# Designed miniproteins, single chains, continued (3), part 97

Each design is a single chain, and the fold is of that chain. pLDDT is the mean over its residues in the fold that is shown.

## One batch from the design tools (miniprotein)

Design m11359
Fold by ESMFold2-Fast:
Structure m11359 (fold): chain A 94 residues (1-94)
Amino acid sequence: RPSVAEKVSEALHIIMEAVGRKDLEGGIERLTELMETLSEEEQRLVAEAGASLVRWLLSQGDEESARAAADMLVEVLERLGLLDEAARVRELYA
């Protein structure tokens, strides 16, 4: 079984690949599938890592990639019922 760090890294890879390929719908489906195999604690860790990725992209001036990553992450988190985590990601643009 992969470690928590490996699971988080895989989630971030899915996000960045989807953003790079402009395949956000496919990215949402793949990320949702991965997240459904995780515990709620591991899902929250992915949400935190994803939010950190969005902040990092914003710090690099890549607002288009940051918005795409955030929109994908919010959609997946809302599908999983992680509404507080989704709200925190949305606030990165407030």
Scores: mean pLDDT 86

Design m11360
Fold by ESMFold2-Fast:
Structure m11360 (fold): chain A 79 residues (1-79)
Amino acid sequence: AKVKVTASATEVTLKSGESATVDITITNEGNADVVVNATVTVKVTADGVTLDVPLVLKNVKVAAGGSVTISRTLTVPKK
C-alpha cells in the first residue's frame, strides 16, 4: 500500500511551561481504504535535557486517495 506518514516537526525545543503542537499527516495514495498504526518519535529538548517522545497512532482510518491530520500537543510542566 502507498501510505505516507509525515510530521510538521520531529525535533522541538521548549522552555518550562511551554507547549508545541505537532501535526501528523497520514496520506493514502492507494486505491483502497486503510487502517493505519504508526509511531512518530519527536525529540523534545527542555532546560538542557533531550527526551525521545513516541507519539502512537492506532486505528487511523484513511480513505483511498485521502489524508488525515492528527494534532498532538507536547507540554513541558511548569515548576
Scores: mean pLDDT 80

Design m11361
Fold by ESMFold2-Fast:
Structure m11361 (fold): chain A 96 residues (1-96)
Amino acid sequence: MSKEDLQIEVEEGVMRIARAVAKLVSDKVLAKAAAGELSEAELQEAIAEFERMKKLMEEELKRIEEEFPDATRAIQTARDTIALVEAAIAELKALL
C-alpha cells in the first residue's frame, strides 16, 4: 500500500468520525439533556458514546501526526472534533 493510499484511508476515518459526532450533536442530545428530558441512564449512555467517539478520533489523530504530519486539514478536523466532544461530555456530566 502506498503512503498516499494510507493517507486517504486515515483522512476518510477522521471525516467519518467527525460526521458521526456532528450527527450526535444535531440529534439534539445536548438540548434534550439541558431541558431535563434525559434520564440518568440516558445521560450515562450519551456520555459513553461521546467518550467512544473521542477515543476513536484520538487514535486517528495519533496515526495522522505520526505518518502524515503535513495533513494539516485532517489534523485540525480531528483536534476540533476532540474539543467539541470534550465540551459535550463536560456539559452532560454537569447534569449528573
Scores: mean pLDDT 78

Design m11362
Fold by ESMFold2-Fast:
Structure m11362 (fold): chain A 68 residues (1-68)
Amino acid sequence: MGPLSEEEIRELAAKASEEEKEEARELAERLLENSPATLAAPEEERQALLEDLTTRLAASAVLKKKLK
């Protein structure tokens, strides 16, 4: 399975339910908290990474439903 383009990720994330988006944000926060590199980053940069990772995780949740 190849990586998704940014456009595909955003489109899939837009199709995610409110609950899937919420779970994605929670997972993104946990993943960033466990990364030494992101813990050392300034708050603004961490928020940008959190937003991007949340979008990617929401897209993955939608893909998981489609592939199941």
Scores: mean pLDDT 74

Design m11363
Fold by ESMFold2-Fast:
Structure m11363 (fold): chain A 95 residues (1-95)
Amino acid sequence: SLEELKQKIIEKLRELRALLQEYVENPTVDREEFLRRIARIVGEIVDLLEKYLTPEQRDRVLRLISEAIRAAVEGRDLEKANQLIDEAIKLVESS
């Protein structure tokens, strides 16, 4: 159902949020391994978004995800990453 699909997207966004937090908070993590884990979750989110959202809504969510990943991975800015993921979740919830 559309509601189940929506909830799966939100769950995957929360998983991404947790993974980004783990990456920023652990200074000894293998960056390459974490980038692979991030790519896997993002791929799953992309597949789900294609089934649920309009192209415009999908583009907005994907931009927020990309900015969140950049904030966490390049900037180690967990506060910004969390804010961007929370905004993506709200967009999915309101659709």
Scores: mean pLDDT 86

Design m11364
Fold by ESMFold2-Fast:
Structure m11364 (fold): chain A 68 residues (1-68)
Amino acid sequence: SETEEILKEMEKIYEEMKPYLSEGAAKFYEDMIKQQKEKYEKDPNEKTLENAKNALNVMKSIKDSILS
């Protein structure tokens, strides 16, 4: 599904960012991805998809900031 693809992309971005993150920051993103997965598993719907898209966009912006 589209949500599963987004969650997979978030995991990929997290792995790319991980060497540059503090322990606290790493845990924050790890927990965020976990929460999105749990929401999707319980009730996959349009709201879950939009929330995942928003979270992915935030992570992409942070990655770009770290790697620039």
Scores: mean pLDDT 80

Design m11365
Fold by ESMFold2-Fast:
Structure m11365 (fold): chain A 82 residues (1-82)
Amino acid sequence: SRQEIQQLLDQMLQAIEDGDLASARQLYQQIQQMLAQLAQQDPDEFFELVQEITERVRAKIRELEAQGRYDLAAALRDIFRL
């Protein structure tokens, strides 16, 4: 569901904040799998949620850069290919 995907994103962004890139990558794989299922079942909800996720991720990247945490910001960009 949308709510479950958002909860996984919350956990992933926290893992990034904690420097736990291994957990972040595992959570990203779970998010990708759930998004793939959503794309087949509800394409409109999928596109809306992907945009929301992208905006949240870009906001976190800006936050990390503002904190001088450039390595974590770069890792998050790499994971999401932004």
Scores: mean pLDDT 89

Design m11366
Fold by ESMFold2-Fast:
Structure m11366 (fold): chain A 92 residues (1-92)
Amino acid sequence: MYRLRGKFKLDNGVEKEAEVDVEPSETLEEAVKRILEKLGFNPETVKIEESSVDPKTPLSSLKVGQKFKVKLTAIRAGKEYKIEGEITVEEG
């Protein structure tokens, strides 16, 4: 199984990291939402503004060692954050 590791910098300067196990049928966007949910963000509020890879890309098409940059907004405890992230595909 594959794992995604996300390293995120919030607009308040706080850095967060989380990992999720990925399902081959899942898209990059769905996996990013699950990482942010693990960090306490509402996954429904995640809006990917910029991505180095199409967020609709199936995870089955990605390779271990690939890295992606994303810029997004998400809400946590009623506050909206601007977030820059680097996502790495790892062996699970």
Scores: mean pLDDT 82

Design m11367
Fold by ESMFold2-Fast:
Structure m11367 (fold): chain A 85 residues (1-85)
Amino acid sequence: LEELKERLRETLRELALSLGASEEEAEEGAELAVEAVLKNAGNPELVERLLASLEEGAAAEKDPEVRAKALELIRLVREIARAVA
């Protein structure tokens, strides 16, 4: 689980940087997002809603680098949800 948390944090940080956030904003945002994912990972309805929103965002994203990071984020959220179920 700790390895998945670290990869989720790093993926969120990289995604935020790709979207124009500063390094400090990316680190702070990633930590908050990791906490939110972990807090809600045991709730299947919230996880499915989050994944649906991320998939919609990834499908609409024209930057292939940002899209690839969004797809990795989706994968990590699913893995964390499985690990805490």
Scores: mean pLDDT 78

Design m11368
Fold by ESMFold2-Fast:
Structure m11368 (fold): chain A 99 residues (1-99)
Amino acid sequence: LREIAERIVDLVYEKAKELDFKPLTREDLTDESFKEYLEKLKEIAKLLQEELASHGLSISFEEAFQLSGIVIHMLLDAKVPREKVIDMVEQALAALQAR
C-alpha cells in the first residue's frame, strides 16, 4: 500500500505541474477560475482513479476527485512535506479498502 501511495503522490504532483495547477483561494474565486480549477482537478482525478485501478483498487470518480483535491492542497498550498503527504494518502487508501 505504501508504494501505491508514493506513486499516487508523485503522479498527482507531476500532473499538477504539467497543468500549471494552483490552489484556488476563497477570496480569488470567480466563475472562470472555478471552471478552470475543476477541469484541471477532473483530469488529475481521472488519472489517479486509473492508476489505483491498475493496482486493483477500485474507487469512485467522486472519491478520486476528493483525494486528488486533498493531495494537491497539501503539496501545493499547505506545502506539507512529501513524506507526510504519502503517510496521509496511505491512510486514506487503507480506509477506502476497509469500506
Scores: mean pLDDT 78

Design m11369
Fold by ESMFold2-Fast:
Structure m11369 (fold): chain A 99 residues (1-99)
Amino acid sequence: KEEEIRKKILKLEYKLEVALFNQDYETAIKIADELADILEKENMPVEYLVRVVAYYLVLGEKEKADEIIERFTSDPEVKERVRKLAEEYAKKIKEALAK
């Protein structure tokens, strides 16, 4: 079941990136919201949180990015690391979309 959840996340991330490439931001936001729900329900590792936060940042959804961080962790040090890693990942996504 854990492998099935990881495969589902990878498929959703791929669909989200395709939506971003096609400038279908409404679909991309819906997929990011679905990913956020999966992370919370399945108690996924922090690395998945970094990616979801990065997608929200690429989409300009700063409030949703902050909300998911607050819901996922209460540790200020973890929050700061997630924000920094997510900003770095968002930059890489934006660079890939510009190609």
Scores: mean pLDDT 83

Design m11370
Fold by ESMFold2-Fast:
Structure m11370 (fold): chain A 100 residues (1-100)
Amino acid sequence: SAMEEEQKLLEEAEEALKKNEEALKMVRDRVEQAKAQGIATERMLEAYERAEELYKEAKKLVEEGKKKGKDAIEQAMEKIDETQDMLTEAYSLISEAEAA
């Protein structure tokens, strides 16, 4: 049924959001370490801050999805993907700074 598909999509979004939370914590720790070492770049900090913003937006859209259904859940999934991409960018920038 449409309800069962919607519930499955919501569960997938909640799981992906939880994975983004874990990744965000890992990236935060690495950014703090980079700051302590004096190797933090403006690009690294901006990527991390953008990832935090996108995560907060995704979390709000998942909550909206519980009330508004499929369209809101699909918007949440898009923001979850954007968060993951930005976390990947932040991680790459950290790795580049550590290798310099």
Scores: mean pLDDT 86

Design m11371
Fold by ESMFold2-Fast:
Structure m11371 (fold): chain A 97 residues (1-97)
Amino acid sequence: MKVAEGEGSEVTLENLEKGKYRVIALATGASAPLTITIEVNGKKVEIDSQSTGVANGEYQTTAVAKDVELEEGDIVKATVSGASAPVRLTLVVEPEP
């Protein structure tokens, strides 16, 4: 499992091993609903689920992509749209069993 965190509209994870992964992206701190896009080497990945809720007066969006096949050295990127910065982005890449 690898995790990246940042403020702004995007976060990137590198130096991943070859395998099949679950990719989870979480955006918090937004003043409006957000949409998350997940990319591998600049190519959009199909998102299995994306949900938006409100906590403490801020919008939170979670996106999950399953069965993401990665080659060694692939770059995973999460990007948000639909709100002005700053938002907090967390990207998690975990091996699937």
Scores: mean pLDDT 79

Design m11372
Fold by ESMFold2-Fast:
Structure m11372 (fold): chain A 57 residues (1-57)
Amino acid sequence: MEDALRNAELAAERARQGESAAAGAGVHEAGKLLGIDVPYDPSDAESVLAAAERLRA
């Protein structure tokens, strides 16, 4: 859980900086760690972060 949130935060940060390739890799890693049916858009780092936060709650 904590690792998923951390990776989602890093992916969101990279997406905000315009590093699409690095952001994509981070989103993929966060999605693997989540491993559940929480809806999120892997092309949107903010969506991944929100999904990880929901999973943590």
Scores: mean pLDDT 62

Design m11373
Fold by ESMFold2-Fast:
Structure m11373 (fold): chain A 65 residues (1-65)
Amino acid sequence: GTAALSAALADEADAAGVPLSELIKEKLIEMGVSKKEAEELVKKVEAGDQAAMDKIRALFDEYLA
């Protein structure tokens, strides 16, 4: 779930020495999301947009499956 995904991403961010938000943005771009779309999704999540968070989770679930 989202908590397990967040924990895994936080571990990667700590290992890389980057903020979690930057790691999420980079992963979205790696999955084929445009840089602009990835930046907007991360920005919306930081603003508390649940729909943006759900979209990021769905994309990560597809990428990790």
Scores: mean pLDDT 73

Design m11374
Fold by ESMFold2-Fast:
Structure m11374 (fold): chain A 91 residues (1-91)
Amino acid sequence: AADRAVELLRIAFMRLLGYSDEEIEKMLAGKDPELQKKFREKLLEISDKKDYDFWLKVLEEAKRRAEELGDEEVVKLIDILIERIKKEKEE
């Protein structure tokens, strides 16, 4: 469940940042070290800025995909993360 949730979150994050499906496949396969480095730098920037609105969009996109796949375990995990981020945004 956790591994599938992490993969869907990574895919949603990469898509919302404007990466192509080909670039996403390369990153998931551990290919293209330069692309991987740029992605990590962008993740750190968003984390450092505490962009909760962007993070919520990522979680909502990942949840939508998990629902399409019928992965109820992943949907539940993402719902927990959404509630935690909402609480964090409130202080």
Scores: mean pLDDT 77

Design m11375
Fold by ESMFold2-Fast:
Structure m11375 (fold): chain A 59 residues (1-59)
Amino acid sequence: SSSLQQKGLDAATQAIKAAGFDSEVIDGIVQVVVQPGDSPEDVLRAAQLGQQAYQQALS
């Protein structure tokens, strides 16, 4: 449902923020905002934390 999706999106957004990154929601997908010079490893970690938080919120 839309309310459950919103819960997931909010959880993912908060997890990415806690990892030190900004995020955007585009067409129902949470995207990590990448700045020039960001470490690829840190970006991947932030994305993984966001995906994990999304899945946990839906459980």
Scores: mean pLDDT 82

Design m11376
Fold by ESMFold2-Fast:
Structure m11376 (fold): chain A 86 residues (1-86)
Amino acid sequence: SEEALALARRAVELAEEALARVRENPDASREEALEALETAGVAAITAAVARVVGGAGGEAGALAEEALRLADEAARLADEIIEKYR
């Protein structure tokens, strides 16, 4: 559906934004890492909603899976940065 595709595209955009914030800056501030973690979380939820609305198949499903992969990587890197401040 058009709605599922729009949600999946938005999820990819959010996941890419989150990943960009943390990928090349392992010395990012705690605030930057927390913002990346929050954005990754929103991306993952948006991707999950896109999968429910449009199903697991097709373009929307493929984009939602990509968004989940990118969001997971962003969250992992953000957690590593946050751990350094403990």
Scores: mean pLDDT 84

Design m11377
Fold by ESMFold2-Fast:
Structure m11377 (fold): chain A 81 residues (1-81)
Amino acid sequence: MLSEEEILERAKELLDNIAKSIEEKYGRSDKAIAILKSEMDQVIAYIERELREAGFSEEKVKKIVEELRKHKEEILKEIEE
């Protein structure tokens, strides 16, 4: 089983890779931002479900999801600027 830190690192890398892929295909447009937000929200929801099913404590799940949501907002800010 991956540690909390390893899960966070891999999940953040996945979000970064999604952002890069969308920027390469759609540029830095309002449409690209909308697609990116939707894709990242879906990935975060999937990770939340998988962590719960894997038997992680609710406290750890909440902490990981909150950190991923913060990382999502940082990615969105960087693309909007």
Scores: mean pLDDT 81

Design m11378
Fold by ESMFold2-Fast:
Structure m11378 (fold): chain A 80 residues (1-80)
Amino acid sequence: VEEEIDKLYEEAKKTLTPQEKADLDRMYKRAREALNSTDPEEQEKLLAELIDEAYRAFLEGRLKTADLIVKMVRLVLEKR
């Protein structure tokens, strides 16, 4: 599961601009923190932050960013 998130991140970086990569780096870090959290409350807060950012990206027309965040959230949830 951790390897799947890492692979998704590495593959995404190949197609993104430097600015999109910075956004991806932040999302990847949060997803990894959520995946590795042993506290359910902390994990829920991190997932909520990712969902909020996906929603904002969608509203701003950044569909690739929104899709990537949703995929990361799904991977974290599938590990639970």
Scores: mean pLDDT 74

Design m11379
Fold by ESMFold2-Fast:
Structure m11379 (fold): chain A 119 residues (1-119)
Amino acid sequence: SLLETAEEALEFMEKEKVPEEVKKETLKIYELILEYLEAKKNKDGEKAEKLEKELREKEEEIKKKIEELKKEVENSEDKEEAKKKLEAIIKAYQLAGVIAALEEEGDIEGAEELRERIE
């Protein structure tokens, strides 16, 4: 089910031509999530706490970017097209967590394939 969710999100991102900056940001978030999960698994509490703070700060930055994009949608001449592009960007950011979850479940090959498709 996670793999299907990720594939659907990728198809939508490709159709709406999500910006390269968003793709790179998504991959960085994915890497942070993986480092956090690894630190937890290795019982490195100091590293886990530091990475959790970085992830919370990143979540807040993404929330602000999404709110700014929502305002741009309201000012767009084609609100429906702008809304679809915004939805694709949101799905891109959500993919970071989905790919990390696949890797945690042991689907390493599936996670790697999805990561390569985002590039």
Scores: mean pLDDT 82

Design m11380
Fold by ESMFold2-Fast:
Structure m11380 (fold): chain A 87 residues (1-87)
Amino acid sequence: GGDEETLEMLKKALEYAERGDLEKALDYASEGSNRSSTLPASLAAGGAVMGIGMAISLEKLGMPREEAARLAARAVRSAIEAFKEGL
């Protein structure tokens, strides 16, 4: 169902964030949000989107990509944990 697809998209977002591909991480987290069918799943995916977006913005302000990637990965890990606790 949509929430299972949301979790798989968040796992992909984490994979790309850990690789330092923040734009791909954002794409997958956004897709996860679009596929969510419950409020907990939508909030978790939305949190990942906001966290990755913040990391991208901070990189544009001079944060090293490696540090921004660590921030994005932490946001996605927190979203996955919240998603699992909400199921």
Scores: mean pLDDT 85

Design m11381
Fold by ESMFold2-Fast:
Structure m11381 (fold): chain A 61 residues (1-61)
Amino acid sequence: SVEVVKDRSKNISLENAVRNAVLLGRMLGLTTVPELARVALWLHPEGDEAEIRRLIEELLA
């Protein structure tokens, strides 16, 4: 597929997925980047794992 028309909304949803993953992680006792990245990917399956991990690391710093 060569379709890229959804790029703009992807980044906004990714930020929301990361924020929600950290919130859910606190409720579930998950505190490591790989665990939070798994939650974020569950919330936003189209997200890039490397970008998600970077955003989580920046948020937790």
Scores: mean pLDDT 71

Design m11382
Fold by ESMFold2-Fast:
Structure m11382 (fold): chain A 70 residues (1-70)
Amino acid sequence: MWSREQVREGLDNLEREMTTLSKDDAVRLAGAFADWLRRHASPDLYREAAERLRKLMQERGWEVPEIPPP
């Protein structure tokens, strides 16, 4: 299971990648990251990470990918 630090680092890396990726590639990458978090993060960490991911997507004006509950 991923630690809080690993989740934060993953989100920081995703945010950096969003500056260089197309919208379609960024949305796809965000969706893959959310699925990975659902499988490997605790429910509490998943909720926190999903909220940050939602904010990152909204900052760019992009639709948030489907993020199933933990």
Scores: mean pLDDT 73

Design m11383
Fold by ESMFold2-Fast:
Formats: structure tokens, sequence, C-alpha cells
Structure m11383 (fold): chain A 61 residues (1-61)
């Protein structure tokens, strides 16, 4: 269970980095890249929850 919290924190940091990169791309005028990074950010956040759920399931099974 403790490793799940460590993993969650790491995933949250990665998600924040994607958000920052998307913002930087938008400021640079690279709209296509900004949009792709926004999509990756959204998907990464959802995937992070799925990864955490999977880890919880592995501990239970």
Amino acid sequence: MKEIEEKRKKLEEQVNKLKDEANSARMAGDRERAQELQTKYDEARKKAEEEINKLVEEYNS
C-alpha cells in the first residue's frame, strides 16, 4: 500500500509536467503541440487513476 502512495505522487508530478509543457507550447504559439499535450495531460491523469487501481487490485489478489 505504501508503494501505491509513492507511485501516485510520482504520477501526479508527471501530470503536472505535461500541464506545464502544454502551457509553454501554447505561449510559444505552437497550437498543435499545445493541443496534443493537453490531450496527453488529460489521458495521463485518467491513466494514473487506472494504474493506481491496478496496483490496489494486485495487492488484493
Scores: mean pLDDT 78

Design m11384
Fold by ESMFold2-Fast:
Structure m11384 (fold): chain A 79 residues (1-79)
Amino acid sequence: LPPIEGTVVGVGEGKLEVKVNGSLDAFKVGDKVVLTSLTPGREVTAEGVVVGVDREKRVLTIETDSPFEVGDKVKIYLL
């Protein structure tokens, strides 16, 4: 599957909210994902688990232990 791109819109306790540039139809709670940062100078690759899917707002909530920040652009690979 091609990666979906998004922008981090929220960070919390081991959780990340990413607003995606496409359909969330392929995603469900419990899905394993890999996140790769696209922000220059902030090269982060992290594994995560989808814990929330908001199809109306196109927001994925992902549980991950990697340090991302609001405004980071990311690619999300569904495993």
Scores: mean pLDDT 79

Design m11385
Fold by ESMFold2-Fast:
Structure m11385 (fold): chain A 81 residues (1-81)
Amino acid sequence: SADDQAITDYVRSHPEEVRKEIDALNKVTKASPALTRIRYIVFDLLKEGRIDEAKELLRRARELVAAGDWEGLERLAREAE
């Protein structure tokens, strides 16, 4: 809960586009360990001021989730790590 609050507070101070991508990803019905890892990588990128990289990672994750490509999502999480 404390870590989730810190991520939420940090994202709130960043461009609306990043917030929209995170909100879209959070609307998926299937929880995945890969999604959790991607969320933490995005948080680290935002903390380092790498907004464009965070946005691109979220967009790619959302496309894979929309396609139901959970194996692709696991590969994306591994590559981004």
Scores: mean pLDDT 72

Design m11386
Fold by ESMFold2-Fast:
Structure m11386 (fold): chain A 99 residues (1-99)
Amino acid sequence: LAESYALAAAVYSQEAYNLARREGSSEEVIELSRKAAASSFDAYLYSRKGDLEKAKEYAQQGADYSRQAARLAEREGNRDVAKLSQQAADYSEQAVKEL
């Protein structure tokens, strides 16, 4: 179910955000991870409400922010943040496919 994938994306994005803050990642990585978590959680909420168009829009935003966070974190040498952000992006893409 798209709902489960969106929630998984939100959880992994939130973990990436928490880790980015703890490891002193750039403000850009922290902000992208925060936006990814918020968008993925909105996708989850709209999916639960049956608003599939908004759910898909927010899931796509979550995927885009998570991919940007993963790429930037990797460039900065924050491999654990990059990995969590990539997992979030993958789950957001699965949510988009199921919507």
Scores: mean pLDDT 89

Design m11387
Fold by ESMFold2-Fast:
Structure m11387 (fold): chain A 81 residues (1-81)
Amino acid sequence: MSLEEFLELGKETLEEVLPGDPRLPEMIEELERKLKEEKPKTIQEFLQVLAEVAEKFNLPEDVQKRLALLLAERAQRRLAE
């Protein structure tokens, strides 16, 4: 997957798990920044980037787990297409 595809998956996952959170634009901007810096090539590396964003914004443990599960499912589904 491209960095653009990773960013779109990350945005969709954040919006689904945190609908209406006022920090969403800041989280998406941080995700884009980290994706450009770290340039993940695998789903595992992408999950690590998302985990770092979630930790930076002090998201609760249950929210972090939900983000990781949903992102992994969506990323695997796109690779199967």
Scores: mean pLDDT 81

Design m11388
Fold by ESMFold2-Fast:
Structure m11388 (fold): chain A 62 residues (1-62)
Amino acid sequence: GEARELLLKADKNGDGKLSEAEAVEVLLQMGVDPERAVQIVAELAVDGKISIETLLEALEKL
């Protein structure tokens, strides 16, 4: 779907992970409220990064 394409575009290094800033940007493009997007990313981030798999699961719950 569109979410997958946006996540792949944001993952420029191809490591399967996004920075917190990149993850927030994808959520905003999907129509998520800015405050909620920041909260989701902060809760799911590990070592300042979020896996694409984890972020897709979060988007599914929206």
Scores: mean pLDDT 76

Design m11389
Fold by ESMFold2-Fast:
Structure m11389 (fold): chain A 95 residues (1-95)
Amino acid sequence: SEEEKKEIIEVLNEFKEKVRTLPLPADIQAEIEKVIDEFIKLVKEGKLTKETAVSYFSRIIDLLVEGMLQLDPETAAELRKLLKEFSEKLQKILD
């Protein structure tokens, strides 16, 4: 529904804004934001399926895992917390 699309886009934008506040390397931050923007575009175009949502979520997790190897423990912990919050909000909307 249009209401569900709006909620998903709001959750994605909130996550993107929170990622921007973290002292991440510019390349890691840009790549995460790019994947989020692609996800938002897919939602807006009405092409979002549960399978596609899982695929984009997995891509974000993979990038975060790779990025965490280069991050300080404090930044990595904050990013894990944001990812958990993001995944819980998406699950609530999609269920």
Scores: mean pLDDT 76

Design m11390
Fold by ESMFold2-Fast:
Structure m11390 (fold): chain A 100 residues (1-100)
Amino acid sequence: MTPEEQGKEAKKLGEEALEKGKEALRLADKAMDTGDKELAKKAIELAEEALRLAQEADKLAQEGLKKDPKSKEAQEGSMTAGMAALAAAVALTLAKKALK
């Protein structure tokens, strides 16, 4: 794969992960507010899926950046993966807290 191809795939996967992470965060916030433990479990599952996708996106972006550090596509993929991982990690923390 070219650095551009790796970056584009990383961005697409990172955007999917970010969408799932944001939804997991929304569910986790609601579970915290309502005490709904079933909603907290759903938030955990979605956040864990988002983390896996974000890690795969980051791996692809880093491979692209190693070939061409100036690739805008690889840089965008890396940034999107990072944002997705952060959203998922926050959601996971809140959802686990809601279960206690």
Scores: mean pLDDT 85

Design m11391
Fold by ESMFold2-Fast:
Structure m11391 (fold): chain A 61 residues (1-61)
Amino acid sequence: ASREELYANALLFAKGGDFESALQVVPLLTEEQREELLALAREAGDEAAAKALESKPVIPD
């Protein structure tokens, strides 16, 4: 699937409250797309999903 299709599916899952399924595609999304999902997780009050979406290592080493 294209990144656009993956993002559309992630938004559908997130709007339905299924952030676990949305998180499965997050590594394949752009930073902008991940920020939109983070905003939705915060709005829904899903702290676990929000924390997972915020998780970006500064540098891997």
Scores: mean pLDDT 73

Design m11392
Fold by ESMFold2-Fast:
Structure m11392 (fold): chain A 71 residues (1-71)
Amino acid sequence: AAEEAARNILRAAEANPAAAGAVAWGLSQSSGEFADARDPELVRRAAEAADRRDPEMAKRIAQGAATAASG
């Protein structure tokens, strides 16, 4: 479920901020019903946690999320 993925993003953010935006970005790039069903609030919170540090760091975190979503 999309909510489970979003919770994983938040959990990753707490353990490793670098993974927060990465997982959020991966979720954002997901297609099909999963992308449509995702909770935008949870994804947004994870993204905001990454953005709060630095814009450049948010990009690197987002790349990690893409990798995590692929795996």
Scores: mean pLDDT 49

Design m11393
Fold by ESMFold2-Fast:
Structure m11393 (fold): chain A 67 residues (1-67)
Amino acid sequence: TEEERKRREEGEKLAEEARKDPSHPAYQVGKELAKVADAVDKGLEAYKETGSLEAMIEAMDEGLGKK
Protein backbone atom coordinates (compact mmCIF):
# COMPACT_ATOMS: atom_id res chain seq x y z
CA THR A 1 0.00 0.00 0.00
CA GLU A 2 0.95 3.68 -0.15
CA GLU A 3 1.42 3.70 3.63
CA GLU A 4 3.82 0.74 3.44
CA ARG A 5 5.86 2.53 0.77
CA LYS A 6 6.02 5.71 2.88
CA ARG A 7 7.09 3.70 5.93
CA ARG A 8 9.91 2.07 3.96
CA GLU A 9 11.10 5.40 2.56
CA GLU A 10 11.02 6.99 6.02
CA GLY A 11 13.00 4.08 7.43
CA GLU A 12 15.66 4.42 4.73
CA LYS A 13 15.88 8.17 5.33
CA LEU A 14 16.32 7.67 9.09
CA ALA A 15 19.01 5.04 8.47
CA GLU A 16 20.85 7.41 6.12
CA GLU A 17 20.74 10.22 8.71
CA ALA A 18 21.98 7.84 11.43
CA ARG A 19 25.05 7.03 9.31
CA LYS A 20 25.89 10.75 9.18
CA ASP A 21 25.33 11.43 12.90
CA PRO A 22 28.59 11.05 14.87
CA SER A 23 26.66 10.47 18.11
CA HIS A 24 24.70 7.51 16.68
CA PRO A 25 26.08 3.97 17.30
CA ALA A 26 25.66 3.11 13.60
CA TYR A 27 28.09 5.89 12.67
CA GLN A 28 30.91 4.42 14.78
CA VAL A 29 30.26 0.88 13.52
CA GLY A 30 30.31 2.06 9.90
CA LYS A 31 33.53 3.99 10.44
CA GLU A 32 35.30 0.98 12.00
CA LEU A 33 34.09 -1.39 9.26
CA ALA A 34 35.33 0.98 6.54
CA LYS A 35 38.72 1.23 8.27
CA VAL A 36 39.06 -2.57 8.43
CA ALA A 37 38.05 -2.93 4.74
CA ASP A 38 40.67 -0.36 3.69
CA ALA A 39 43.36 -2.12 5.74
CA VAL A 40 42.52 -5.48 4.14
CA ASP A 41 42.71 -3.96 0.65
CA LYS A 42 46.14 -2.47 1.38
CA GLY A 43 47.34 -5.79 2.78
CA LEU A 44 46.24 -7.64 -0.34
CA GLU A 45 48.02 -5.11 -2.56
CA ALA A 46 51.25 -5.53 -0.57
CA TYR A 47 50.97 -9.31 -0.88
CA LYS A 48 50.43 -9.04 -4.65
CA GLU A 49 53.54 -6.87 -4.99
CA THR A 50 55.89 -8.80 -2.67
CA GLY A 51 54.40 -12.29 -2.33
CA SER A 52 55.13 -11.96 1.39
CA LEU A 53 52.62 -12.66 4.15
CA GLU A 54 54.71 -10.50 6.51
CA ALA A 55 54.41 -7.51 4.14
CA MET A 56 50.65 -8.07 3.98
CA ILE A 57 50.35 -8.04 7.77
CA GLU A 58 52.53 -4.92 8.04
CA ALA A 59 50.40 -3.04 5.51
CA MET A 60 47.23 -4.04 7.37
CA ASP A 61 48.70 -2.85 10.68
CA GLU A 62 49.54 0.51 9.11
CA GLY A 63 46.01 0.78 7.73
CA LEU A 64 44.55 0.10 11.18
CA GLY A 65 46.88 2.66 12.77
CA LYS A 66 48.74 0.13 14.91
CA LYS A 67 52.19 1.41 13.86
Scores: mean pLDDT 71

